# Designs tried in a protein design run: designed miniproteins, single chains, continued (5). Part 98

Each design is a single chain, and the fold is of that chain. pLDDT is the mean over its residues in the fold that is shown.

## One batch from the design tools (miniprotein)

Design m19417
Fold by ESMFold2-Fast:
Structure m19417 (fold): chain A 97 residues (1-97)
Amino acid sequence: NERLEKLKKIEEILKEAILKVGKIMYKVSEEEADEILDLLRAASAHYGSALLYENSKENFELGKEYLEEAIELAEKADKEAAEIVREAKEKVEELFK
């Protein structure tokens, strides 16, 4: 099942990003870490919905918007955390091509 394989890859990419960003951001700011990680989790849910359900385009765009917001917040706090989110976004978007 190609959709389930892509879903698993997206979940792995974003779970790894959450772990790496959390390790950096919880040392900088717990409040900002929680906000960024919640955005990454929201993105994961919407990308999953984009693969599995109707309204795939709308869910893909919402997932993308959540990651873009996470990048903007991370850029203000830590450049390495922002780069991790950017790389995760690029990898996830490649799976929808």
Scores: mean pLDDT 87

Design m19418
Fold by ESMFold2-Fast:
Structure m19418 (fold): chain A 74 residues (1-74)
Amino acid sequence: ERYRELLQRIARVAERFHERLKEKGLPPPLVFLDGTLESVKETVERLIQYAREVGDEELAAEFERVLKEIDAFD
């Protein structure tokens, strides 16, 4: 269940990101982990972009690591 664990990890990192955004008064990220591998990849790419926009380089790096793992399931 490597893919399921990966999705759970994405959800946990996104939840942590949501809490940090709330502390800054910023809107929550849109997270869609249903559907195809491609749609999950697109969701993670948007999360990386949003993390960079708000200056959270640590979480951006975590999402980048997850994105590389998603590519490994291709």
Scores: mean pLDDT 80

Design m19419
Fold by ESMFold2-Fast:
Structure m19419 (fold): chain A 74 residues (1-74)
Amino acid sequence: SMDDRFAATDAELTREFQAAVDAHLAANGRDSLSGDEALRLKIGVLEARRARETDPAVRARLDAEIDDYRAQLA
């Protein structure tokens, strides 16, 4: 179902975001992120996923999530 597809995408995005956080902290010699730094990393992960996503319903959901996170940074 579409809900199952979204759940699988969410699980993958959670793993990709955690990897991005770990890489960012290691690269910058830091042990924590600010909320804004975390939001910027989430946007980057979502944009990278959107670029390779072929399911139009999943792409539409990713676009909405990107817009929401960008609004939180404003």
Scores: mean pLDDT 84

Design m19420
Fold by ESMFold2-Fast:
Structure m19420 (fold): chain A 58 residues (1-58)
Amino acid sequence: MAGVIADLEHERDVLTVRRDVLMVKAAGGDVVAAVEAKVLDVRIRDLDATIDRLRGML
């Protein structure tokens, strides 16, 4: 179980960095980057919910 949580946390961190880069581009007027950042936000939230659920079972 611990390894699964660590893998999910690592994936979340990678997506967060990518999302931050896209948000900088979106602030500069890149509409495509704004949409992509929103998609990554949803994925990050799903990962956070999964991590919380797994931690709650421990």
Scores: mean pLDDT 82

Design m19421
Fold by ESMFold2-Fast:
Structure m19421 (fold): chain A 81 residues (1-81)
Amino acid sequence: MEKDVKTILEIGKEIGEEELMKKLIEEAEKENKLKLVKMAVERIMGTFPAPAEYRDELTNELPEKILELLREIKLKINKKE
């Protein structure tokens, strides 16, 4: 659990969005979806340019609040290009 939080926060530092990542972690912990959220964030970062289809694999497993935060993170990463 702690290592998953660290991974997400490190990515937040890289993209300059630490506060957004903290909000994502809080929502993920409330929903017990931290592992899936970490995977989604890593996919956005690791497969850049990220495949558009990545959402189709995880969307059904994640609450809308978490999906909104992930969409915002993806937009911030694309803007940094």
Scores: mean pLDDT 68

Design m19422
Fold by ESMFold2-Fast:
Structure m19422 (fold): chain A 82 residues (1-82)
Amino acid sequence: DLALEALQKLEEAIKAAQKLYETSKREEDKKKAKEYIEKANQLKQQLQSSIPQPVPLEEVLQKVIKEAEEIIKEVEELLKKE
């Protein structure tokens, strides 16, 4: 279920960004973490509103998964700076 996978990836991205916000001492990293949380929440809301439509959602779901994975990657890089 691609929709479930996309939602799970977005939740992982939100959790990772929240951890960055809680653990980082740098104001700039906290600001980026908030931006990632907002972006992931917007994608989650868009996905939930689009689910009932029979148009080809597979490409949209794949794009959302890729964007969530990119957020996770960027957050991991910032977390490595401790």
Scores: mean pLDDT 77

Design m19423
Fold by ESMFold2-Fast:
Structure m19423 (fold): chain A 70 residues (1-70)
Amino acid sequence: MSMEELFEEIKEDAEKLAPELAKSKNPAVQSLALFMAGVAGDKKIQAELLEEYAKDTGDKKVAEKAKKLK
């Protein structure tokens, strides 16, 4: 009921799911993982997801965003 408590639960789930989805070689799944990392607000997980996505797709903008989040 409390938005703060609900948000914390969502963050925990997103933190667990985002790294798993990021290990996928499918760019669409990696994009979903990135979105979830953003919802979680975890800069370290988000940076890791962006690095994996950039490696798989060669997206230079994504690689730069990952570096900025550190």
Scores: mean pLDDT 68

Design m19424
Fold by ESMFold2-Fast:
Structure m19424 (fold): chain A 88 residues (1-88)
Amino acid sequence: MEVLEKAIEDLRKRSETLEKKAQEAVAQGNEDRAAAYQKGADFYRSLAEALEKVLEAIKEGKPVDEVLKDYDPVTRAILKALVEEAKK
């Protein structure tokens, strides 16, 4: 499922970009900015990992809903939206 694989790649790239910005903010002594960028990096990385699990479930013929139940309601809504977009 090319659309989901590309979404995972994009999310990981966003996480890496924010991680780099967090490191730059630490070097500048801006702890509040560093924390904000790190939180964003962690969010996108977690979302990419969740999508990877969803993609593996699809490849294995397992129910996607069983993977989604392990995530909070907001993350589940985002994952569902990305899966539905990939079906178009």
Scores: mean pLDDT 80

Design m19425
Fold by ESMFold2-Fast:
Structure m19425 (fold): chain A 87 residues (1-87)
Amino acid sequence: STTVTVTVTLTFTYKENSEVETSKDIEVNGKKYTVKVVARGLNGVLTVTATVYDENGNKVASTTKTIEGVKDGEEVTVTLTVTFTVS
């Protein structure tokens, strides 16, 4: 088994009561994975969740980061690190 670490850096413009989604395809040891990032804005809190899916759409790993005190229209750069094992 091999431990894999994926680091994703993304910039979001905060908007109250919003949800935005983006994805990035990666390949590790000849296997394809999709990293899906969902950013939600609610009550001045930006919640960013990165989830890694395998080529069959199965969830492999997930991490969440929250940033408080964000204002409407503010640009926030978020770095998320997700670690998972490939056999």
Scores: mean pLDDT 84

Design m19426
Fold by ESMFold2-Fast:
Order: structure tokens, then sequence, then C-alpha cells
Structure m19426 (fold): chain A 99 residues (1-99)
């Protein structure tokens, strides 16, 4: 229980840091860097979810999977040119408010 709470808290901080970095890169016109950051985060969260699931940590596994899915959706929007400047600004602001 304590380990799951600590791990979930670490994942939330990691989420905020990666999304802030990705949004900042995107807003600065560095789309390739934003893609790299989102791909790395999605892969890292997918691995964390799989490891947590194998350990029977259902809550942590579910949270990490949800974070991976959000990162994958943002990645697709960035690649397809569907992410608006306003959406990226909101993502950065919310990430900064969490950190």
Amino acid sequence: MDADIAEASALEKKFAEYFKQAATAYLNGDREKAIEILEKFAKDMEAESKQAEAAGRTFVATLAKAMSDVAKKLLERVKNGELTKEQAENLKKYSEDVL
C-alpha cells in the first residue's frame, strides 16, 4: 500500500515533468523534440504498467497505462498536426501547476 502510493506519486511527478517539457518544446517550434519526449514517456509508462501488473499492483498498473495512453494520443495529435497552440499552452500551464 505505502509502496503503491509512493510509486503513484512518483509517476504523477514524472507525468507533469515530461508533459511540461513536451509542451515547451512544441510551443518553441521544436516539434521533433516534443515527439521524442512523448514517445519516451509513453514507452516508459507502458513498461511501468507491465511491471506493476506482473507484481499484482493493479492501481499503479492502471495509472501508468492511462498515462501511456494519454501520451500516445498527444503524440498522434502532434504528428498529425492536430495539436493546437492553445492546447499546448494549457498542457504546459497545468503541468507547471502540478510541479
Scores: mean pLDDT 81

Design m19427
Fold by ESMFold2-Fast:
Structure m19427 (fold): chain A 70 residues (1-70)
Amino acid sequence: KEKELEEIAERIAEGVKEVAEHLKLTLEQYEEILEKRGERVVVPAVEPTKEELEELYEKAKKEALEELKK
């Protein structure tokens, strides 16, 4: 069950990253959609860089896991 939750969280995080890339959203704008919680500070106003997309992926995965475990 734990591995299934991790797999779901990874898929959610990958979807978040793909949507952010495809729609050219800034990390801050996408975090608003996801409801910011314990967030990293990101600079808005430019398209996300590769590093920012990786950070978004890790954050989304962590948040998805927390939600799935509730």
Scores: mean pLDDT 63

Design m19428
Fold by ESMFold2-Fast:
Structure m19428 (fold): chain A 65 residues (1-65)
Amino acid sequence: DEELAKAIAEHILELSGDTDPVVQRIALKEAKEVVETIKEKGLEAALATLSPKAREAVLAALAAV
């Protein structure tokens, strides 16, 4: 879901405080990869591959949608 990927990317950027367009593009790419992993392997498996900060961003985005 593109909206979920955007929400995850926004939370990653909010935690980082970074507004650089290159960093925003990387965050969105990472968020899309997380969404695909959730679809393929499930939420628990996807979360296990992420850093604590990335897990927080994913959980916050899921709670918001």
Scores: mean pLDDT 70

Design m19429
Fold by ESMFold2-Fast:
Structure m19429 (fold): chain A 108 residues (1-108)
Amino acid sequence: RRAAIEARLADPRVELIVEESLLELSEEERLAQAKTLMDGLMERAADLGRDVVIVLRGPPELLELTLELLRRAAKELGLEVEVRRLSETTAEVVIRHEAARAALAARA
């Protein structure tokens, strides 16, 4: 069901599991995985002509580490992102479709 799928995508438990897995890797491997994620979402934003929002949930310390990792990955991809801190345990990373298109054009 659409509503159940959307609720599951917003589940903090799923995001915490993903973040913990990333933090078990080396710095280089964490950055590579973050870049793969950001690259895929950047392509999606550019192709659809729509902004993509990543909703992150977790403990404040893990959230800050994950935000820094995603910001570093975006910088290495030449992608400008917006970070919105909604609470101590929730943040959004926004990939603007215009920024995504600019970054992809620069890679060609």
Scores: mean pLDDT 68

Design m19430
Fold by ESMFold2-Fast:
Structure m19430 (fold): chain A 98 residues (1-98)
Amino acid sequence: MAKEKLEKEKEKLKELLEKEGLSEEVTEEEILKQALKNLVSKVIKEKVEEIGEEEAAEVGRRLHELIEAGKLEEAARLAEEAGLKEAAELLRAYKELL
């Protein structure tokens, strides 16, 4: 499930980049990373009522920082601690796709 969501979001981003003429400027790895960040942000938005708006914003910022740093296991652990199980599953699926 998580791998399918990542691949679908990746293809959507590739189509958007092609329309904007930017597909040659961005690597497939960068597109996949952006797909992960987009999906993680969607999970956080869906859980904002459970974890609070301030906590959601802080967790989202920290998760994006860890993804950019390639610290995927730390990011997955942070997501689990925040009650974002689906985000943790997306982070682990992304690691398997690398």
Scores: mean pLDDT 79

Design m19431
Fold by ESMFold2-Fast:
Structure m19431 (fold): chain A 78 residues (1-78)
Amino acid sequence: MEEIVKELEKLLIEAIQNNSDEEIINEIISAKAAVEGGNLKAALVELEKAIKKAEEAGDKELVKKLEEIKKKVKEELE
């Protein structure tokens, strides 16, 4: 759990520094808040939204990092 939060923090900082879309940044923030609150289902929904928008933006590296975090969240849920 703590590892997932730290990875989301690092990804959030990178997204802000790379001037990523504001909606993607907000979805990462929402996913992090959901993980911290123990609502892993909500975190998965927010991560899926962030992944779709990153794909639309053509940011393949961000998509891969978001999908890796999503897999870790699914492991904690299941």
Scores: mean pLDDT 83

Design m19432
Fold by ESMFold2-Fast:
Structure m19432 (fold): chain A 85 residues (1-85)
Amino acid sequence: STGTLLSGTASTFVDRIKKAIDNRDFEKFKEEVEKAIEYAKTLDPVDAKSFLGKVFNSARQYIESVGGELGKKMLEYLDKLEKEY
């Protein structure tokens, strides 16, 4: 089903974002988040919102669990993007 496909795809993007967070690579973090946003643009608005909500929420929770100054910068980036979507 479309719901199952979107959930699986969201998890793949989340895993890539988590890897960038683990590597403390802010540029790679932005790249992976932008790729998720570009994918969302190929979806209808309802599916796009659901997909991005899942990705952003999972990324936010993971960043909060690891903390630090770089984590704060990553959260500020997500906050800016959430205001646009």
Scores: mean pLDDT 82

Design m19433
Fold by ESMFold2-Fast:
Structure m19433 (fold): chain A 107 residues (1-107)
Amino acid sequence: SLSKEEILRMIGLTLRAIGLLEDLRRKGATIEDLVKAMERALEQVRSQGDEEGVKILQKGIDELRKSKTMDEAIEVARKTIQELFNAERLVGLEALVEALEEVLASL
């Protein structure tokens, strides 16, 4: 089982990621901006050997590419964040938060 500190960190990262999606939406981010964030997170978790994190993020990228509106893309991203949390992928959540912050800073 995860430590209390690890659980609290994962909760904080999840809330941060969700907040970043809303900030990206307000700043006029595109579906491609979310794809780039997911791809950066995917490469980071792959480099750390997190096979489950890679699987979750790859599915998220594939679903994002099928999205036709930013609203659909935000729902896909929220679902990906939730799946990383449920699978206890701390590295995946950290990588995704960092990637979303980088994309937001570039807008």
Scores: mean pLDDT 90

Design m19434
Fold by ESMFold2-Fast:
Structure m19434 (fold): chain A 99 residues (1-99)
Amino acid sequence: MSKEQAIKEAQQQRKELEELAKRAEKLAKEAEELGDEVTAAELEGIAALLKHTAKAVDEAIKSGDTEKIQEATDGAALAAKKAKEEIEKAEKRIEEIKK
């Protein structure tokens, strides 16, 4: 993989982490409004972890080291996958409370 391709993939994963963090924050506010403080706290924790991972990706890109960029991208992809699964579970819980 070229360094340019590695940076592009890292930037795409960073954007996905940012979008998932925003989704988690919105759902956390909705859960809090419904009185589900546990789900709200879990979603806030997910958003914080995603933001931390995005910063690690930014640092890897700034290093200019292709191997570090690839490692950060792989870590970001795994974090995004796990976060998406937990966000989807939380979204279903919130929908059940609304019914």
Scores: mean pLDDT 86

Design m19435
Fold by ESMFold2-Fast:
Structure m19435 (fold): chain A 94 residues (1-94)
Amino acid sequence: SDIEERVKRLEEQVKALEEELKKNPNDASIYYQLAKTYMELAEEYEKLGDLEKAREWFRKAIEYAQKAVDLGYPEAEKLLKEAQERLDRIEARL
């Protein structure tokens, strides 16, 4: 499945970004990139109909986007709002 391939690549991207974050633990841009990748993972699981996993990944996206905002990354504010809106929609379907 194309979705399974995309999920695997996104999970590999998360691991690479987590390793970069270990080297640079206060880098706002890495938190932002992790939040974006978690959003994409949530969207793929939503397409699979796995709403519980989609909710989990949206929660992670919110957490990391909030950290990027706290560290002064302005683009993360829009992503944070989008992730919150997407989470609310998923929870309304559960």
Scores: mean pLDDT 89

Design m19436
Fold by ESMFold2-Fast:
Structure m19436 (fold): chain A 93 residues (1-93)
Amino acid sequence: SLTPPEVVIGKEEVEGLLKRISSPDKNVRTAALVALRLLTAIGRFSDEAIETAKKGAEKLPEEVRKDVYRILADALRKQGKFEEAEEYEKKAK
């Protein structure tokens, strides 16, 4: 098929957004969560980016940690990692 190559989202992009999601500023946190969600919609996460998101999310405050787990579950599901997606969806509840 003549589809354009997928945008691959790397570790550095995820690390930068996780730092912003840990901000005490609600507007900065909200913008970073929206950006992370958008990356999930437009691209594929590298295995290093997924691992970075998993480890980084565990260090976040509970309020935003659940939001990141929901986004991570959607990214995993999009990549066919359904069992892992279900685990993170449960963590988001």
Scores: mean pLDDT 81

Design m19437
Fold by ESMFold2-Fast:
Structure m19437 (fold): chain A 67 residues (1-67)
Amino acid sequence: MKEAERQKVLEEAKKAIEAGDDDKLGEIVQEALDRKDFETLKEIAEMLKEAGREEHALAIEDALKEV
């Protein structure tokens, strides 16, 4: 993925986390999993930890272990 595209995905993920939009966040995570974009998933998990949403970060980490 181009850096510009990745940055947009991360910006959308950050907005979803700040808004508490778990449905939107789930869509972003699923699309990244479908692409096997593990770097983006790791950054989303870090954003979730920074936002105090550790349980959601662990869910992403568990999904990464299955690949």
Scores: mean pLDDT 77

Design m19438
Fold by ESMFold2-Fast:
Structure m19438 (fold): chain A 92 residues (1-92)
Amino acid sequence: GPLTSGLQRLIDEAENLLAQGEEALRNGNPEEAIRLYEEARRLAEIGIEAVDGALATLPLSEEQRRELQDLRERFEKLRERAEAGIEEAKKA
């Protein structure tokens, strides 16, 4: 549905930012990598808040609730990856 499509778009956007951050690090640009990772973390946090809001307020089927919980876990992993990337870039 529109909500899950929007959330998937946020995941795709955060994944692209993480990939760009990793490339910036490989190219010797840690400051740029940090900016990209911080944006990826921000998108992941927006996704978590959106999922939590939907789970709290919407009349959801069991299947829809499971889909949102899976998306929430994916956003949490994206946030963790972004935070790890920031830590690594700061050491460069």
Scores: mean pLDDT 90

Design m19439
Fold by ESMFold2-Fast:
Structure m19439 (fold): chain A 95 residues (1-95)
Amino acid sequence: SPEDRQLIEDVGRRLVNIMDRLVSLYPDNEDVKKKAKEIKSRIDEALKSDVDKALELMREAADELLDMLEKYNAPGILIDLVRSDRESLDYLLKK
């Protein structure tokens, strides 16, 4: 639905913003930069996909970002924001 697409797009923009913040916290960490580019590529692919596939890919991107945030000891607020978005994606997948 158009409403589901809008929520997926809103989540995608937020995940990209959180990832950019993570990169800014670790500017000399090439592993963070490389993984950020890979996750952004998955988000871009999700936004070009049908809603069901977009939800699956966006959920995967959220999980990968959450793993990065935890691995690099990012601020808890960023971790909580990604967890909230992951729960929203799970809600859409289960309806």
Scores: mean pLDDT 85

Design m19440
Fold by ESMFold2-Fast:
Structure m19440 (fold): chain A 90 residues (1-90)
Amino acid sequence: SEQELVFLNATNDAILELTKKRESKPSTPEQIEEALKRLTKLKNDLLSRNELDYSEIYKLTKKEIEELVKKYPNISGVDLLDAALEAVEK
């Protein structure tokens, strides 16, 4: 849907901005599971509110990715991008 595309684009932009200057290691299954769970929950919340504003979605996704990177400093940007795509497919 258009809402899911806006969510995916905003989330990908946030991931790329927050990981562009980092060396990353392959993420653990637990890190990937937590990222997927958090992004899926955020996606479902935004969709339930009919939120289409890119700037609002970007702010909320950026906050979630910042918290994930803070908790898991070595989490892979590629794995986060894959988790975001999977969250949209659910």
Scores: mean pLDDT 81

Design m19441
Fold by ESMFold2-Fast:
Structure m19441 (fold): chain A 80 residues (1-80)
Amino acid sequence: SEEEQLRKQAREGFDDAEKVMREAVEKRLPTVTEEDKRRIVEGMRRMGDEEMARKLEEMEPEEAYRLAVEYALAKAREAV
C-alpha cells in the first residue's frame, strides 16, 4: 500500500539520521561533563522517567550520555 511505502521511507530516513547522530555522539563523548550529565538527568525527570533518571545518576558522565542517546534513539525508532 501507499501508506506502507511511506513508512518504509521514514524508517530508511531514520536509519541514515541515526548513523550521522551516532558519529557526532562518539566525537563528543570525551568532552561530556558532570554538568551535561546533570542536565540529562533533569530532562529525564521532567519527562516523568524517574527510573532512567536514577540509573543515569549512578553512571560516569560519558556512560550516562551514551545511554541517554541510545534510549532516545530507541524511543524515536518506535515512533516511526
Scores: mean pLDDT 78

Design m19442
Fold by ESMFold2-Fast:
Structure m19442 (fold): chain A 81 residues (1-81)
Amino acid sequence: SPLDSAKAFASAILKDSLSPEVYAEVEKLLNEAKSVRELLEGLVRFAEESKDPRVQSLLAALVRYLRREFGLEDVPVPEVR
């Protein structure tokens, strides 16, 4: 399904790039998402709550890619602060 594909892609990228501790928090979000929109909104929220600019940048890039691939360009890309 589109959701399973989005989750698999996000999981692969984030598991490779994030610390195990940070990935565990994101993995919970990935498991709870019931749609690609919920997945993207969750990633945006996680990025906004993060204090690590590297995590913010990675999630911004991932959201930008996924929103384009799944036709959800109304979902805003999180700011890197």
Scores: mean pLDDT 86

Design m19443
Fold by ESMFold2-Fast:
Structure m19443 (fold): chain A 100 residues (1-100)
Amino acid sequence: SQQIQQVQQQSYQQLSDNYRQQGIRVQPDSPIASQYLFRASDHYQRVADGDYSSIGQATDYMNQAMDILNNNGLNDQVSSVHGINSDVTQQRFDGISQIV
C-alpha cells in the first residue's frame, strides 16, 4: 500500500532527523558516540529513501553509540537514544493501524 509506504518513510525519516540532532547534542561529551549517531542517521535516511537493507546497519550504529555512552556513564543520553527509537516505533505502529 502507498499509504503504508508513506508511514514507513516518515517513521525512518523521523529516526534519521532525531539521531542527527542527538549526535549534535552528545558531541561535546562523546565525539565517538556522536559519530555513530550520525552514521545511524545516515543509514535511517537511506531506509527512508527506500533502501530497507540499511535497517540492520542503522540499528548497529545506534547500539554502538548507546554502548559508548553507557560505558562513559552518560545515562541521560542513553535514555534519550532509547526514547527516540521507542517513540518513533510507536508512531509507525499507530500510523499503520489507522490504514489497515
Scores: mean pLDDT 85

Design m19444
Fold by ESMFold2-Fast:
Structure m19444 (fold): chain A 97 residues (1-97)
Amino acid sequence: SIKQKAKQLLKQAEQLLAQAEKTQDKNLLQQAAQLLTEAGRLALQLKDVGEKKEILDQIETLIKRAEAILKKIGPDFEAEVSIGIAKLAVAVGQMIL
Protein backbone atom coordinates (compact mmCIF):
# COMPACT_ATOMS: atom_id res chain seq x y z
CA SER A 1 0.00 0.00 0.00
CA ILE A 2 1.00 3.65 -0.42
CA LYS A 3 0.92 4.14 3.38
CA GLN A 4 3.27 1.18 3.92
CA LYS A 5 5.70 2.51 1.26
CA ALA A 6 5.67 5.97 2.90
CA LYS A 7 6.33 4.43 6.36
CA GLN A 8 9.22 2.37 4.92
CA LEU A 9 10.79 5.54 3.46
CA LEU A 10 10.39 7.26 6.87
CA LYS A 11 12.23 4.36 8.58
CA GLN A 12 15.04 4.56 6.01
CA ALA A 13 15.29 8.35 6.44
CA GLU A 14 15.43 8.00 10.25
CA GLN A 15 18.27 5.46 9.95
CA LEU A 16 20.19 7.77 7.57
CA LEU A 17 19.71 10.72 9.96
CA ALA A 18 21.04 8.66 12.90
CA GLN A 19 24.08 7.65 10.80
CA ALA A 20 24.63 11.25 9.59
CA GLU A 21 24.64 12.49 13.22
CA LYS A 22 27.24 9.85 14.25
CA THR A 23 29.49 10.21 11.17
CA GLN A 24 28.95 13.96 10.49
CA ASP A 25 28.25 12.94 6.86
CA LYS A 26 26.37 15.64 4.91
CA ASN A 27 25.69 13.27 1.99
CA LEU A 28 23.63 11.00 4.28
CA LEU A 29 21.71 14.07 5.47
CA GLN A 30 20.97 14.98 1.83
CA GLN A 31 19.84 11.40 1.09
CA ALA A 32 17.54 11.40 4.15
CA ALA A 33 15.95 14.70 3.00
CA GLN A 34 15.35 13.22 -0.48
CA LEU A 35 13.57 10.20 1.06
CA LEU A 36 11.42 12.59 3.15
CA THR A 37 10.44 14.47 -0.03
CA GLU A 38 9.42 11.15 -1.68
CA ALA A 39 7.40 10.17 1.43
CA GLY A 40 5.66 13.57 1.19
CA ARG A 41 4.71 12.92 -2.44
CA LEU A 42 3.28 9.51 -1.47
CA ALA A 43 1.31 11.15 1.38
CA LEU A 44 -0.41 13.41 -1.21
CA GLN A 45 -1.77 10.23 -2.89
CA LEU A 46 -3.47 9.07 0.34
CA LYS A 47 -7.26 9.58 0.37
CA ASP A 48 -7.70 9.22 4.14
CA VAL A 49 -7.08 12.61 5.80
CA GLY A 50 -6.00 11.04 9.11
CA GLU A 51 -3.42 8.76 7.45
CA LYS A 52 -2.13 11.66 5.32
CA LYS A 53 -1.78 13.91 8.40
CA GLU A 54 -0.01 11.10 10.34
CA ILE A 55 2.61 10.69 7.59
CA LEU A 56 3.07 14.47 7.08
CA ASP A 57 3.51 15.00 10.86
CA GLN A 58 6.19 12.25 10.92
CA ILE A 59 8.00 13.84 7.95
CA GLU A 60 7.93 17.26 9.69
CA THR A 61 9.46 15.73 12.85
CA LEU A 62 12.30 14.14 10.82
CA ILE A 63 12.89 17.41 8.90
CA LYS A 64 13.37 19.22 12.24
CA ARG A 65 15.85 16.51 13.24
CA ALA A 66 17.69 16.94 9.90
CA GLU A 67 17.90 20.73 10.47
CA ALA A 68 19.31 20.14 13.98
CA ILE A 69 21.94 17.73 12.60
CA LEU A 70 22.91 20.19 9.82
CA LYS A 71 23.37 22.94 12.47
CA LYS A 72 25.82 20.66 14.35
CA ILE A 73 27.74 19.55 11.20
CA GLY A 74 27.93 23.04 9.67
CA PRO A 75 26.56 24.64 6.49
CA ASP A 76 26.14 22.56 3.32
CA PHE A 77 24.38 24.00 0.27
CA GLU A 78 23.11 20.67 -1.15
CA ALA A 79 21.81 19.45 2.25
CA GLU A 80 20.13 22.84 2.90
CA VAL A 81 18.44 22.76 -0.53
CA SER A 82 17.30 19.14 -0.07
CA ILE A 83 15.87 19.90 3.40
CA GLY A 84 14.18 23.03 1.96
CA ILE A 85 12.50 20.96 -0.78
CA ALA A 86 11.25 18.46 1.85
CA LYS A 87 9.88 21.36 3.97
CA LEU A 88 8.03 22.73 0.92
CA ALA A 89 6.53 19.29 0.16
CA VAL A 90 5.19 19.03 3.75
CA ALA A 91 3.84 22.62 3.70
CA VAL A 92 1.95 21.94 0.43
CA GLY A 93 0.61 18.65 1.84
CA GLN A 94 -0.63 20.33 5.03
CA MET A 95 -2.34 23.16 3.06
CA ILE A 96 -4.46 20.67 1.07
CA LEU A 97 -5.57 18.68 4.17
Scores: mean pLDDT 87

Design m19445
Fold by ESMFold2-Fast:
Structure m19445 (fold): chain A 85 residues (1-85)
Amino acid sequence: SRRELARQVEEAVRQIDITIEEFGLSEKEKAEMYGVLNGVTRARLAGETDPDVLSDAGARGGQQGRKQSYRVMEEEVRRLIEELR
């Protein structure tokens, strides 16, 4: 369900934020991690279930994150969580 996906994405955000704090990630690395989550979440919302398709969506999302910024990717993920509720 969409609410189940929202809870899974919120948990992924918590894990990313812990990783950022624990390892002292750079702005580009933070942007990539949130970009991956954004890409995978959007693909899952479109009904994708194939692990290879989800992996590719994550990789593209990560690249997009690195090109944009951490703040933009974090905002996009937060907006997706709100749309899923």
Scores: mean pLDDT 88

Design m19446
Fold by ESMFold2-Fast:
Structure m19446 (fold): chain A 77 residues (1-77)
Amino acid sequence: ALQQLALGTLKKQASRTLFQFLSSLRSLQELAEMSQESLNDLVEQVVKTFQLPLSTQQRQEAAQEIQQAARSALQLT
């Protein structure tokens, strides 16, 4: 599945954990096409809601990695 393909490209544990939560709330297409501002807002909401132990820098880096993974997975299909 595209979700599994995207998850497989993520190397950082923080990105992998965050992706599992984001993918339960949004489709891969939505994640790939979101503005950086909207994605950062969603990431912040998820981190706060699920109390994920991620710093601001880790959240921003994970968001960027996840969006790149989602875009790559969609282009391969």
Scores: mean pLDDT 80

Design m19447
Fold by ESMFold2-Fast:
Parts: C-alpha cells; sequence; structure tokens
Structure m19447 (fold): chain A 68 residues (1-68)
C-alpha cells in the first residue's frame, strides 16, 4: 500500500482526529488527484458541511482513492 499511515498523519497534523478540506487536498494531490477531485471527495465525506471530517472518514476516502 502507498504508505496510508504516513498520509493520514500528514493530514491529521495535530493528531486530534480533525481533518480540514485543505489538509485533505494535500493528501489527494500527493496521490495524483487534482484539487477539483479532492474537493469533490471531501464534500462527499463532509456530510455535516462544517468543513472538517474525522480521521475515520479520511481513512475511508484514501481507501476509495487507492482502489481507483
Amino acid sequence: MEDLRRLVREADKDGDGTISREDFRKVALELGYSEEEADAFFEKADTDGDGTISRAELVKLIKELLEK
């Protein structure tokens, strides 16, 4: 696998399990996706629309990106 643990830690830089849209963009770009694609994936996971997702939601998104 393409160092999933490293990517999760990089996005969750403060370690409290809160990932911003900007943090997720960095991960998606590192995986070879565009900013537009990253934003679309993030909006899908951010069901509350507050601009953040949990660490568990981040892991789920990265797995979806890796299977594509």
Scores: mean pLDDT 72

Design m19448
Fold by ESMFold2-Fast:
Structure m19448 (fold): chain A 83 residues (1-83)
Amino acid sequence: MEVTSEVGEEDLELLLNWQRGEITPTGEELVRLRALLLNFDLDRDGTLDAGELSQLVNYIKDPKAARKKPPVRGPDDVSHLLP
């Protein structure tokens, strides 16, 4: 199941509320969540890791920041920390 389409506000709220533990998804909501998670899956194997979940939260809150991939920790941080 490959879906490449815009995620609606309702879908983003469902995902965010589920991550916050504020809702218990029902049958229909579970199917929608599954589709959303697959759509944001970076692994291509249908598996989400902690980094991908972090990206989802960041994307919902600040889409501009989501363009910066957090798994890349290199010269920018090192340049600031090193003398």
Scores: mean pLDDT 54

Design m19449
Fold by ESMFold2-Fast:
Order: sequence, then structure tokens, then C-alpha cells
Structure m19449 (fold): chain A 63 residues (1-63)
Amino acid sequence: MGMAMQRVISRGVSEGSLQVARDEARRLGLSDDQIRRILERVRRILQLSQDNIAQFQKNQKNK
């Protein structure tokens, strides 16, 4: 997880990554409501991860 998180931080949540997930869900025949729910959950999780790491960096920077 550590290395994967580092890559997510450096790249951020790209529109391409979200678009691929969206297209894949659509291909699987998921409902529009399910797709929106999944995307919102993924975005929220990624945002929380980035916020946590940013807060950690900030605390280290203030030395």
C-alpha cells in the first residue's frame, strides 16, 4: 500500500483514471446510480488518503 499511495500522491487522481473506471463500470452494465455511487466513494477515499498524507507532510515541514 505504501508504494501505491506514494504514486497516487505524485500523480493525483487523474481524469483518465476516473474515466477508465467509469467506462469499465458502464461496460459491465451497472446502473447510472451504481456508477455514480462507486465514483463518489472512490473519489472520497482517494481525497481522504491525499488529505492524510498532506497533513503528515505539513507537520514534518514545520520543523
Scores: mean pLDDT 63

Design m19450
Fold by ESMFold2-Fast:
Structure m19450 (fold): chain A 98 residues (1-98)
Amino acid sequence: SKEAFEIELDIGSFELSVSVSRVFLGDKAADEMLKKFLKKTYGIDVKTEDQVKVVKKILELLAEKRFDDARKLVDQALKQGLLTDDDAKALYDVIDKI
C-alpha cells in the first residue's frame, strides 16, 4: 500500500541518516539520533546499548522486508526483558502497517 511504502521509505531514510552520522560523528551520536527518532516517532524509549542494538537490528530487518524475522526478534527481545510490553507493541504496530 501507499502507507507501507511511506513507512519503508522513512525507515530507509533514517537508516541512511544514522549510517552517515556514525561515519562523521561516531557511534554514540548515531545511537542518540536513533533513540530520539524512536521516542518521537513510535514512542519507544530505549535506554541501554543492548536495547539500541536490538531495535537497530529490527529496523534493518524491516528495511530488508524480512518481516517474519523482525517479529521473531521483537518476540525474543521482549522475552529477554530488552523491550517493555509497550515498546514491543509499538514495534509490532510498525511491522503490521508495512
Scores: mean pLDDT 69

